# Designed miniproteins, single chains, continued (2): the designs that were tried, part 18

Each design is a single chain, and the fold is of that chain. pLDDT is the mean over its residues in the fold that is shown.

## One batch from the design tools (miniprotein)

Design m4599
Fold by ESMFold2-Fast:
Structure m4599 (fold): chain A 116 residues (1-116)
Amino acid sequence: MSMEEILEEMYEVGKRSAEELIRKLREGSITHREAVGLSTVAIFGFGAGVRLAEMRGASPETIEKMKELVRRLSKVMDDTIDKMRAGTLTEDEAQKAADEIEKLLKQIEELIKKSL
């Protein structure tokens, strides 16, 4: 299997993990442990997606924009997990976190698609 094929598979797995995190946040059924696992896989997957775009000739400017979006995604996930661990995450905060994660996912995906 080529490095590109491995990175593409990692990106697809990360995307699915982020989609599951969004769904479970909206349903209010997610545990702290599930959130940690899903967010970890998602962030590693998006890192692989950024690397794949770089290998396929995405501009340095586009790569920096992708990295900024992934850093922002990681921060939203970490802040949400911290509130879950503290037992302070409200339904409104979970919904807002899910919406922001979904928005960031769409922005990352659009930049990756435009770089191919």
Scores: mean pLDDT 87

Design m4600
Fold by ESMFold2-Fast:
Structure m4600 (fold): chain A 105 residues (1-105)
Amino acid sequence: LIDRSPDEKMADYLLVSSGLNELDLSDADKEEIRQALRKLLDLTDKDKIVETLSHLLKKFPKEADKLAFSVAYVAGLGLKKAQEVATVAKTKGPDEAVAKFKELL
């Protein structure tokens, strides 16, 4: 994880949150995802951070690559590692993406 100031954490959240508007999901589902990502800014427990990714990938499997990137980036893995988690979600599926995310935390 990258050590970030509160302002940097908020900037990462806002960048990712703006991208959620492009998802083929209902406004209610997008808001649920935004709330989950917002809560990630305050989480220090790695198991709870991993659980957030697992929950979102199970609930929204069609958007798994975009959600894997979003969770990894907001959690503070940085661009390259977030892209690695997204690629695993797209090519190998949600369980392998969660395992990769846990490895990179």
Scores: mean pLDDT 83

Design m4601
Fold by ESMFold2-Fast:
Structure m4601 (fold): chain A 71 residues (1-71)
Amino acid sequence: MSAEERVAKLLSQAYQEGRESIVMSYRELARELGVSQSSATKALRSLERRGVIKRERTKTPGTYRISFAPG
């Protein structure tokens, strides 16, 4: 499973739990996905370029709100 597929799976699980987004740092995301921070960052960048996800800064330093992009 690619890092991109792992991100999509994590977001799908959040939606099943009644959450429209996940809020975490790249370090936390890398740990959750079982990949390096570099791989997690590249996966997020690729998915965002494809219009699959969006990322927003949060009030907490170094954390991001990640959600599926509107279709």
Scores: mean pLDDT 80

Design m4602
Fold by ESMFold2-Fast:
Structure m4602 (fold): chain A 70 residues (1-70)
Amino acid sequence: SEEEKYEEELYKDWLEKLKKLYEINPEGAEETVESAKELAEELLKSEDPIDKRRGEIIKKVVEEFEKYKK
């Protein structure tokens, strides 16, 4: 679906940007990850299905990035 394609593109875009940030500014990337975790937690608590799905995408980006930096 259009929505699934958009969500996949968001995931890839956000993950690549975070990886690039980590290469130039690791501390800034870690701060971004902490902010993203907080945002994802708030979005996942939302009754809005769009907010909840955005929270799920952010959570996946953070989880994949944590694996990448190991």
Scores: mean pLDDT 84

Design m4603
Fold by ESMFold2-Fast:
Structure m4603 (fold): chain A 64 residues (1-64)
Amino acid sequence: AREGAYLAAKGAAEGDSELARKGGLLMMEEAGFEKGTRGAMAAAVYGSQGDVEEGARRGEEAAK
């Protein structure tokens, strides 16, 4: 799940909607729809604040 969370956080930080979407889909594939969506949203929210590593970590935690 770290790769999906990282891509979602990076996409949000850079304004790259395709990259963020790829990360979110990967998280949904690995963790299921509810947990993956929660993780992707957390990664995007914290990633959009400019800290991609923190966003990825938050996304992984939220997908558990």
Scores: mean pLDDT 81

Design m4604
Fold by ESMFold2-Fast:
Structure m4604 (fold): chain A 81 residues (1-81)
Amino acid sequence: MDDLIKEMAEAAREAAFEVASKYLTPEEAQRIADIAKRQAERWVREGRLTSVEEAKELGEVLGKFYASILQLDREFAAADA
């Protein structure tokens, strides 16, 4: 179980970092990756994640979600210019 938690948590972290790093600074992308890792660890323990593929999807969704929030903030700032 512990090895599965580690594997799925790392998969979610890597997926979130890859997606977030396209839109965010490396530091911001790393923070989002850490959030995805912690979320995946919790969801594996709760039986909500059962595969590495599901963990990657979680990481991608979280990475894209946070990137979208930051892009909305930038678009609102640009509209005022």
Scores: mean pLDDT 79

Design m4605
Fold by ESMFold2-Fast:
Structure m4605 (fold): chain A 72 residues (1-72)
Amino acid sequence: DVLELAREAASLIPDPISSGLFLLAVQQAIAQKRYDLVAELAQTLADVAEIQKNPELARLSRELAEKARELA
């Protein structure tokens, strides 16, 4: 479930505002059937997580991107 995986990834974002904005953006993209945007948002989060040395967030974000691409 793309939305549940997005909630898991968001829970690992240290900043609550960034976490909330990421989840809101994913929910809006899903509502518009824009799974291509969900994949792009998740890939960007994975790249940022790698730079910030958050391997758990990077892993979940890559998994979210892959699942979103399957639905695009």
Scores: mean pLDDT 86

Design m4606
Fold by ESMFold2-Fast:
Structure m4606 (fold): chain A 80 residues (1-80)
Amino acid sequence: AKAEAERAGEEALELVEELIRRAGPDTPEEDLDEESKELLERAEEAFKKLLELLETLDEEEREEVLRRFLARLAELAARA
């Protein structure tokens, strides 16, 4: 459902924001501490869930969820 896809996107963005806050954008993956690696793995799982849910939505709902997600991602990137 649309609400589930929105929640998956929210979770992914929150995990990415926390990872950026902890590790910084210039830190290579191999130099991340254990907690940051866990956040990265959780973010990857949330993104996979979002993609799976997007496939279950109709074209209009998919566009709406994706547009909202990308707008928030761009805002997060601008603040990093």
Scores: mean pLDDT 75

Design m4607
Fold by ESMFold2-Fast:
Structure m4607 (fold): chain A 91 residues (1-91)
Amino acid sequence: MEPKLYKVSEEARELLKRAGIEKDEVTLGELYRAFADTIAREGLLDPENPAVVDARGTPLGKLLGRDRFDLSNDEDLQAYFDALEKAFEEV
């Protein structure tokens, strides 16, 4: 089964380029991997709680419209995925 493709917005392009993705269309799985890699590489995990992403004052936080996500919390995890999908147009 072929995965759905999403267009990379201009706002997200710089973030994905730093993660090594320069494609104009990506799968949802590639988006999630690129953002997870960016969070880990840029040190955006809370040092006290590594399940929490603190993107405050970063381009990622601006793109997602929210500064903090607790990925161990179902509501925050859903908000994180919704924000990622909202930042991209389905092809």
Scores: mean pLDDT 71

Design m4608
Fold by ESMFold2-Fast:
Structure m4608 (fold): chain A 101 residues (1-101)
Amino acid sequence: MKKARIEVTARGGEVEIEVRVPGLSGRAIGLAIKEGLMKEVPGVTSAEVIESTDERAVVRAKVTGMSAEEAARQAAEVAKKVLEEKFGAEVEETKITVIEE
């Protein structure tokens, strides 16, 4: 089973999700997380895959109507769900960082 790591950083009205899954397409994972965020998180107004490699993807989303901490938690849950249910990966680590301005 492929092992995955999730890091979520929330700042102001944005949340950024980095996932690492060696041996899976970062582009496919990034697009799936983008779609999951837009469908599952009501506060997400836009989401974009800003970086993808053969083992890593970074997705940035703009969020309104919720706290940075709540946005980070919901984003982490969506990323974990996508990795486990759609890609069959095992999430070993989830790190959440909230930056206050």
Scores: mean pLDDT 83

Design m4609
Fold by ESMFold2-Fast:
Structure m4609 (fold): chain A 61 residues (1-61)
Amino acid sequence: MSLAERIAEALYDAGLITPEQREEILRVAEKEGVEAAVIRLMNLVPDEKIDEANLLIQQVA
C-alpha cells in the first residue's frame, strides 16, 4: 500500500475529502508521484482544517 493511499484513506475516514477527491488523489500519486498528490490534497482541505489534515498525515506517514 502506497504512502499516498494511506494518507488519502486517513483524510477520507476523517470526512475531510469526498470519495471522488480520494480517487483523484490516488490517480495523481500514480501519475505525478506522492509529493504532487500531497500538495493537491492540502489544496482540497478547507483552511480551517489544514492543521487537522497535517496531524493525520504525520500519523500515517
Scores: mean pLDDT 77

Design m4610
Fold by ESMFold2-Fast:
Structure m4610 (fold): chain A 93 residues (1-93)
Amino acid sequence: SDLERELRRLEEEISRVTREAFRKVKEELGPVTSDEEGDEQTRRIYELILENLSEEQREVLLRAAEARLRGEHIDLPTPLVGAAVGNVIFHLE
């Protein structure tokens, strides 16, 4: 699909930004010991991803999240792209 092709084209940058966001939040907040801490960590990761992605990258990521929320199957090119999409889904629910 066009969406899956765009995700593959952007996979390296989205993966890099997502990896860095997880690293920074882990350094800032430490290990998660409760559901509330997990929610805060997830929110902070989301904020860092949005701040460090281009408008085009954010739009593709949002389209992937919306497709998943509609029950559509889309292939995600890397586990980190999958983590970014899941993080967006968490904030759209």
Scores: mean pLDDT 81

Design m4611
Fold by ESMFold2-Fast:
Structure m4611 (fold): chain A 81 residues (1-81)
Amino acid sequence: SAETERLREILEQLAADIEATIEYIRSLDLPEEVKEALIAKLEALLAEVRRVLAGTPSEEDLRALHERVGELQAELKKALL
């Protein structure tokens, strides 16, 4: 369906954005343990996005992933203070 195709495109972009964020964190002058912790959380989120993409994405899946993104963005901001 057009809805499923639209959701796949959004999730593929989200996966790309997470991968770019991981590369960005790796480039920062931060303690190794902080980088490891942040990257592990980003890789876990990326795995969830890929799992949803392997099936049939729903609006509920996208909403849940957006909530996880928001939580992780707050964590990243706190770590970068």
Scores: mean pLDDT 86

Design m4612
Fold by ESMFold2-Fast:
Structure m4612 (fold): chain A 90 residues (1-90)
Amino acid sequence: SRRERLEKLLEEARELAREAEELAKDPNANVTKAIGVAIRAIGIKYEAALLSGSSGSEDEPPKDPLAREAQEAADRAIEAALEALKHAKV
């Protein structure tokens, strides 16, 4: 069902957020891993928006509360992954 899929997306987004937060604490964070987390989290945001009946636009927030929670968790993952990339060695 749509609800079951949103619950799975929320769980995955929360796992990505935890992984990204750990990477953000590492001054030698793995760049490839941080990029991978960010890409997956962006995908979750898009799918959650579509499942909520929104246009799929980044500018249109989901109407479904569960989809909003999934997007919020994905946003945390993206922000932490970007923070990890700031500390990465070039």
Scores: mean pLDDT 78

Design m4613
Fold by ESMFold2-Fast:
Structure m4613 (fold): chain A 62 residues (1-62)
Amino acid sequence: EEEEKERKERFREKIFESAELTMEGIKYAVEGLASGSEELREKAGELMREATRIYEEAQREL
C-alpha cells in the first residue's frame, strides 16, 4: 500500500519533470527556428531526449 502510493507519486513527479523539460525544449526549438541557431536546436533536442528518457523510465517503474 505504501509502496503503491510511493510508486504513483514518483510516477507523477517524473511525468511533471518530463513535461517541464519538454516545455523548455519547445522554447529552445522555437527560438532556434526563429533565429536560425543550430546550437539552440541542438539544446532543444537534448532537453526533449532527456524528457523522453524520464518519461520512459517512469512508465517502466509503474
Scores: mean pLDDT 81

Design m4614
Fold by ESMFold2-Fast:
Structure m4614 (fold): chain A 84 residues (1-84)
Amino acid sequence: SLAEKIFNRFVAELLEMIMEGKYYEASLAADEIFKIVQEAAKKLGIKTPIKNFKEALNVLLSMPEEEVKEVQKKIDEVIAKRKA
């Protein structure tokens, strides 16, 4: 699914940052991404708090594809900014 592809890429990018010693930047990126997913979920009436990767994946899997595409765009912007 699109949600699983986005989630797997997100995890891979954060892991790469951690392996490069960018622990603080990876932590900030994860927090920003959890916030993006939670804000998108709230627009759909989903009130589940997102504090970890499992909760973020479960929310993404419950979202329509159009909403997942918008979340992907915002996640890509966060990762690009934090990797620079």
Scores: mean pLDDT 80

Design m4615
Fold by ESMFold2-Fast:
Structure m4615 (fold): chain A 81 residues (1-81)
Amino acid sequence: MAEELLKQLEEERKKAIDDVRAESEKRAAEAETPREQGLLLFEGAKRVIEVQKEMSRKMGEALMANPELKELGEELIEGAE
């Protein structure tokens, strides 16, 4: 059960990050100038970091509900702060 929960949460986190990254890269690839492409990639990188922090917090909160994974959940929440 603990491993299944951890795997599910990691897959959700990966999907959320991949979705943001894919959209940002697609927009950057369609940019007309290198400067515009660079700005879009920079914005995409900032969005990825914010999504990583949010997903780590959500994952940590879910893990804290499981006694076996409570300490890991606490570490993830601290790391997301």
Scores: mean pLDDT 78

Design m4616
Fold by ESMFold2-Fast:
Structure m4616 (fold): chain A 83 residues (1-83)
Amino acid sequence: KLKEILEKARKELSELANKSKNIDQQVAMALAIIQLTVAIKYDASPEEAIRLLERAAETLRSFGDNKGAEVLEKAAEEIRKLA
């Protein structure tokens, strides 16, 4: 289920944000969480969700948040496997 994958990614990212000591990474993760919340609320298509997750992951990597990026990349991969 698309929503379950997005909700799991949002939960994992929230846990990382709460444990982070880097303010820039916390802000970037918070923005990604907002984007995920919008995608869940407005029933984003699989294609829209994958694109959002990939862009957010790139943003997190640019701030050195490799763990946050991996959460989003894994979610995108799980959505790609839905048929």
Scores: mean pLDDT 87

Design m4617
Fold by ESMFold2-Fast:
Structure m4617 (fold): chain A 74 residues (1-74)
Amino acid sequence: SLNEEALRLLEEAERILREIAADPSVTDEQRQQALELASQLGRYAAEALRTGDEEALRKAREALEELRKLKEEI
């Protein structure tokens, strides 16, 4: 379901943020970028849960993909 997918996106973002927070080699700039991407994902996921909007869910997926790319670059 859309709700199940939105919750999974939120859980994955939290996991990545915790990994970044635990890494002492991460720069303040990278940490700020991760927080901004997670915030954006959270807003879109919340909108998808509230409205059932497929476009909001798509944007949440895009934000997660960018967060994953940032994690790989660290």
Scores: mean pLDDT 87

Design m4618
Fold by ESMFold2-Fast:
Structure m4618 (fold): chain A 65 residues (1-65)
Amino acid sequence: SLKEKLEEISKKIDEYTKEAVQLLNEIRQATDPEEKEAILKKLSEVQKKITDLLNEYRRLREEAL
């Protein structure tokens, strides 16, 4: 149960991290300011999700003690 929850969270962190890398590549290639702003907004949302998942992972791991 706990192990499965930690593995699921870890998998989601990996997926969002890959999405963040793709967004960073897209912003590097973007030439339009409006397009760059849209990508930065998406990147911010992805970074927040990663932070939330890392906090949940830490909390669950600490509860196992």
Scores: mean pLDDT 85

Design m4619
Fold by ESMFold2-Fast:
Structure m4619 (fold): chain A 86 residues (1-86)
Amino acid sequence: DLKAKLQQLQQQAADLERQAREADATADGYLLLSKELKTIDPQRSQQLLQLAEKSRREAQDLQSQASQLRSQANSLGQNLLDLEAS
């Protein structure tokens, strides 16, 4: 069932997009704390910056995966429309 597959791809993409936003929020939190500690504890500040960079990379990877699934969903959706038009 192409319609069920389309819905599955859309749901998976949405879930990955949500996870990417959560990872971005985590990165922002680490970045903010890193800035606050920069003068007080430069070593801890650098450690938090590295954690922010890791979370940001995770967010980028998740967003990339979501974009791939969105592209697959768009292609499948077009095929479904073409099939329904015949």
Scores: mean pLDDT 89

Design m4620
Fold by ESMFold2-Fast:
Order: C-alpha cells, then sequence, then structure tokens
Structure m4620 (fold): chain A 95 residues (1-95)
C-alpha cells in the first residue's frame, strides 16, 4: 500500500501579518490525507472571522519529496491543487 507523509499547515493573515499555527504531521494514504485536509479546511473556511485570511495547506511527500500540494483559501472559498514534477511522473507511471 502506498503511504505518504503529510504536513498540514494553517496560516492566518490579518492586516498584512502572517501567523503560522503548529504543523500537523503524520503518515496516511493519499485519500486519508486528502480527507483530513478537506474537513479541516471546511471548518476553518466556515468559521473564519471578518478581515482574516485563513489558508490551509496540505503537502504530501513520497520518499521525502513533495508530490502534491493542496491549498484552501477562506477569502475565496476556493481550492488550489498543485502537482510537483515528481508527482506528475508518478501519475504517468500509473498508465
Amino acid sequence: MIEVDYELRTTVEKDGKVTELPVSRGKATVLEAYTFAEIHAAVLVATSPPGVKTTVTVELFVDGELVMKITYNSETGERKVEISEKGKELLEAST
């Protein structure tokens, strides 16, 4: 089974000041890490105070290399997915 290392970062920006909350780290499958990120992001987006930008970033690593980065933004409510060059190679190898 393919396990990935995940890092979940929460960044709060107010009046141009950026504060990083403690990083959550662990081992999970890609689906589990993604599910945890979605739940965490949904709660933070729903509860974000006026004038505060909350960004939740989930980074997935395989063998210490970043393969996928998912960013959630409370200001827009939108999700951005970035796949690294190595992540793209892994996806192409699955063909």
Scores: mean pLDDT 72

Design m4621
Fold by ESMFold2-Fast:
Structure m4621 (fold): chain A 77 residues (1-77)
Amino acid sequence: SESDKIFEEMRARLRELLATVEDDEELRRQALKAGMELLKTSDNITAAIGATLRLIGYLLEAELRGRSVREGLEEFV
């Protein structure tokens, strides 16, 4: 589905960030930037919003549980 394609695009971008960004706060900034770019470039805005909200949800859950941004993103991918 188109939602599955957008989810895989987000996962691919986040995997690259997890491999290349060591600083947890920079990882947060880059992950949110990736979500924003997905929203700007996607032909399916509803699926892009869904993927971005899921990303935000994982980041928020990690913060509420006292976990790192890296740990939250690892649960997303």
Scores: mean pLDDT 82

Design m4622
Fold by ESMFold2-Fast:
Formats: sequence, C-alpha cells, structure tokens
Structure m4622 (fold): chain A 87 residues (1-87)
Amino acid sequence: SMEEIKQRIDELLKKAEELVKEMEANADTLSIDEVRKRYEEFLKIGDEIVELAKQLPPEERERYLKRINELFDKAKEIFDKAVEKLQ
C-alpha cells in the first residue's frame, strides 16, 4: 500500500539522518575509512529511498527526493572535508 511505502521511506530517512548526525558529531575523531563506510551506507539508503519513491505520486515523490537530497548534500560535504584532510 502507499502508506506502507511511506512508512518504509520514513524509517530509511530516519536512519539516513542518524548517519549524518553521527558523521557530524564525530567529524574530528573518525578516520577516513570510518567516514567512507558511513557515507557508503548513506548512499545505499538513498538508493532504496529513490526506488521506493518511484511508486509514489509525483508530488509526494518530489517531497521525499528533496529531503534525501538535502541530507546527501550534508553527507557529501562531510565526506569531501575528510578527503581534503589527507592532502
């Protein structure tokens, strides 16, 4: 059902938000490999959200895609800064 799809996306979004929060909270202490592992897990969750959102009406799909893209921008910024520290 549409409600089950939305519930699954909400659970995945919560997990994505928790990963970003963990990366932000531990940015000074995580190794590059630990940041990469969290970023890769985030990307996997994002892919699952995108696939589930395809089953939703356009307006609801765009709302969820906007939310995951905002989280992606944060996760990418943290990952990029961690990579820059290796120069």
Scores: mean pLDDT 86

Design m4623
Fold by ESMFold2-Fast:
Structure m4623 (fold): chain A 108 residues (1-108)
Amino acid sequence: SMLEKEIEKAKSILEKNLGKDVREAAKTPEDILALAKVIEKYKNKPIDEQAYYLYGAIRALKSKDSEENIIEELKKEMDRLNLTPEQREAALEGAKDTIKLKKEIKER
């Protein structure tokens, strides 16, 4: 199917761009597709923001909590880490983009 081809292509993208530990966060086909789409946005972020965008995305990918709870916990973590406003926005964007993409993919 077209979806099966998209999943195979997504796995290839993840293998080329992410280490094994990071890509293993994507356990379901929906998570694999969402993470692959997140990688395209990640690659277009400033270098100093890329790690934080990916951090937010992976945290959202691994979590089964509500969007509100994921965002609240990220804000607490960012306060503890003394992140810049730009790094903070990148992490929040990564989380929100991942949540939205997972929902859109699941709805087909």
Scores: mean pLDDT 76

Design m4624
Fold by ESMFold2-Fast:
Structure m4624 (fold): chain A 100 residues (1-100)
Amino acid sequence: SMILEELRSLERDARAVLRDLKVSPEQQSEIEELLNRAIEAIRAKDYEEAIRLLDELVQRMQQLWKQTQIPDTREGVLLGFRWLAVLGEATMIKQMVRGS
């Protein structure tokens, strides 16, 4: 399934960004739980639930970004681009699910 492969890519990219943001273990667990639930919804062919979970993931990640002190440095700017890429991946997967 192309959708499952894209979800695996999203999981890897999100995990890497969360690590570099140095988020709390609780914040990381929240994001990973949402990703795992979205993967299981796709496996169950519950596409409406998968879309809901991906929307919740995007919203939670946006809140987390606003709560994080991002340094005004080149590394901080690059982290911002990586963060936006993860949000874009989630949006793309949501569109793929709607098309299925």
Scores: mean pLDDT 83

Design m4625
Fold by ESMFold2-Fast:
Structure m4625 (fold): chain A 83 residues (1-83)
Amino acid sequence: MSIASRNLRATLEQIARGSNASAADRATLAAIAARAETLSPADQQQLTVQSVKIYSEGRKAGKSPAQIVADIQAALDQILAQQ
């Protein structure tokens, strides 16, 4: 596993813990991490940075854990659409 893949997985696990995410939301984050292993290291790093921003801004805006997870999924889908 690349350093970028490990950093993304660790970041998504931290987001799950910090948001007290449900089992379903944690499963979605794990699926995002697994799908992102197909990305280039640069795209994995971009997703990591975007996930941190989404989490920080979402928490400040009072978004639910499910909304934060959905926003991270949308970020992955956007990166995949650019390939």
Scores: mean pLDDT 84

Design m4626
Fold by ESMFold2-Fast:
Structure m4626 (fold): chain A 94 residues (1-94)
Amino acid sequence: MEIVKSLTEEERRELLETADRIEKAVQAGDRKKAFDIMLEFAKRRGLLTDEEYEEAKKAIDEGKPLSPRIQEALDELFELIGAARVEELRRKAA
């Protein structure tokens, strides 16, 4: 949770906008688009290396399971998104 508190307002906004894009893709049933958004954002945030990002995209395109390391990076991304959403709700409630 401390990681989210160290984000700039611009970075927090990008994180929330990315979360909304992921949610819309999931609601539309477009799992590939949802994964593409998650992987690109995780790479930009430094949660995935360039090599891990390319491996993940290839695995998704080929219908193969993601490696445990890549899944851990996506789990970390969802934790950051969850924390950013909670902070945004708290700010709006104040």
Scores: mean pLDDT 75

Design m4627
Fold by ESMFold2-Fast:
Structure m4627 (fold): chain A 64 residues (1-64)
Amino acid sequence: SIKEKAEEIVKNAKNLADISRLLTEYLIPEIKKLSKEGKLDEATRLAREFQREVIKLIKEKEKS
C-alpha cells in the first residue's frame, strides 16, 4: 500500500534529501507505468497522496 511504502522510505532515509531521492526512485517507475496505461490523472493523484503521507509520517516522527 501507499502508506506501507511511505513508512519504508521514511524509516530507511538518513535525512530529508534521502527521503526525496528514495521517494523519486519509487514514484518515477510507478508514474511511467500509469502514463503508459493512459492514467495520467491517477499518476498525479498517486504522487500527491504519496507526498502527503511522507510529510505526515515525518511530522508524527518529530512529535514522537
Scores: mean pLDDT 78

Design m4628
Fold by ESMFold2-Fast:
Structure m4628 (fold): chain A 77 residues (1-77)
Amino acid sequence: ALQPEVFDVLEEALRLFEESYLVPKEDIERARKLYEESLEKLRLLIDRTPPSPLRQRLEELLARLEKEGAELLKEYE
């Protein structure tokens, strides 16, 4: 089981990432801000997590979200 603090931060980061995808295309700056905040929260969580299979999975998740966010931002171009 995850520590409650780890779970709460992960849930908040994922929620912000989801919200960034739901922002209207006209409001690109809001989408970018939510996306960047979600990645920052996830990076801080990874930094707080000791080397473990969990940390590896969080790093893999971060890489996937960074790729997905880059694709989202391309659609606003």
Scores: mean pLDDT 73

Design m4629
Fold by ESMFold2-Fast:
Structure m4629 (fold): chain A 96 residues (1-96)
Amino acid sequence: SPLREAELALLRVYLEQVAKNAGFKSKDPLKAGEFLYILKNMNYEPFGKYFDEAEKKPLEKTPELSAAYRAALPYRDQIEDPEVRKALDKAEEVTL
């Protein structure tokens, strides 16, 4: 659905920036697995230490983040996924 596509696009851009802020510089299959593990389990305590400090950093206002944020805005009140809501709030903080 368009909603799900917008949610996943925003979440992807958000998590890529969090990974960069955590010091991850390359597209590593292990890192992709870490993101999938976080998304699937919503209990990422083994990886929390890798992302908690990175999540505290402001997002960088990039064309990709701005586009994903704008695509998600029409669905703002329909977003129930807490990770997507967090990504939306963080994107809004740097795009306002």
Scores: mean pLDDT 71

Design m4630
Fold by ESMFold2-Fast:
Structure m4630 (fold): chain A 107 residues (1-107)
Amino acid sequence: LVEALKEIARSDLTSSNPEVRATALEVLYSVDPDLFKEEARKVGKQGEPGIRSLEILSQSPDPDLRITAVKQLGDTGTPESKRILQKLTSDPDPRVQRTAQEQLASL
């Protein structure tokens, strides 16, 4: 079952739809956190489509998923990722807020 979910998620990560890719990352987070971190890094390197998926992930109700999105957005170093990070400095979770502030300070 876990392997079937991982294969479906990996297939969905090749989608042109940023919402489908963000959902695939959430599935990977629940079944394989190490693979989730690796695939999230790859999504961040896809340019604008990757940034859109990370922006959607930053809206997740799970603060740990939002923290991962913040770290990957920080690694991209683009003006668009900086704008999204600035918004996340107002996140209701203090860990997300602090991580976003730290990423912005590094840019």
Scores: mean pLDDT 80

Design m4631
Fold by ESMFold2-Fast:
Structure m4631 (fold): chain A 88 residues (1-88)
Amino acid sequence: ASGARYTELVEAPTREAAEAALLRALRDAMEKQGITITEISAPVAVSDTAVRVEALGTKDGQRWHAEAVAEELAPGRWLVTVLIRRLE
C-alpha cells in the first residue's frame, strides 16, 4: 500500500496537550507502518483551532511523508488525523 490514514478523537484541555497528543499519534502511526522517523517538524498553528505537524521517514530504502493535524471540534475535544504516504 502507498499510504495510510489514522483518525482519533482526543480530549485535551489546552493546545499544548493537543500538540502532545498529535505527536504521539504521528509516532504511533509511523511505527505501525514500520517507518523509521528521520525528521519531525515543529508544531505549526494553522488556525486558532488547528495545529499541524509533518514528518519524514524511511522504510526499505523508500522515503515516506506523514502529515498530522489536530482540529478542535468543540472546547477541549480534538480530531487528530494522520496521513502517511510513500514519496515517489
Scores: mean pLDDT 86

Design m4632
Fold by ESMFold2-Fast:
Structure m4632 (fold): chain A 93 residues (1-93)
Amino acid sequence: MALEREKQRQELIKMIEKLAADSGAKVDPKNQQALDTIVQLVSQGRIDDAVQHAIQNGLSVKNVQYQLDQAVKDGRISQKTADQALQKYKEAS
């Protein structure tokens, strides 16, 4: 279903994720579920709840930033909302 150009972009994203994993930013299935919950809370304007959830699940700033960036690219949240959520997480950590 992906165009050849989109397939190449997906391959590059996988390479970036592999490089991030090598730097200790590994996302396991349990962390992925927590990250999805954070995106959902942020999309609802519940930024403080999202920050608390990230802290409780021990998520790295890099993993939180990556998922928020993906949510912005997908049009789920605004860049401003993503920046506010990430800043609050950095301050609370």
Scores: mean pLDDT 70

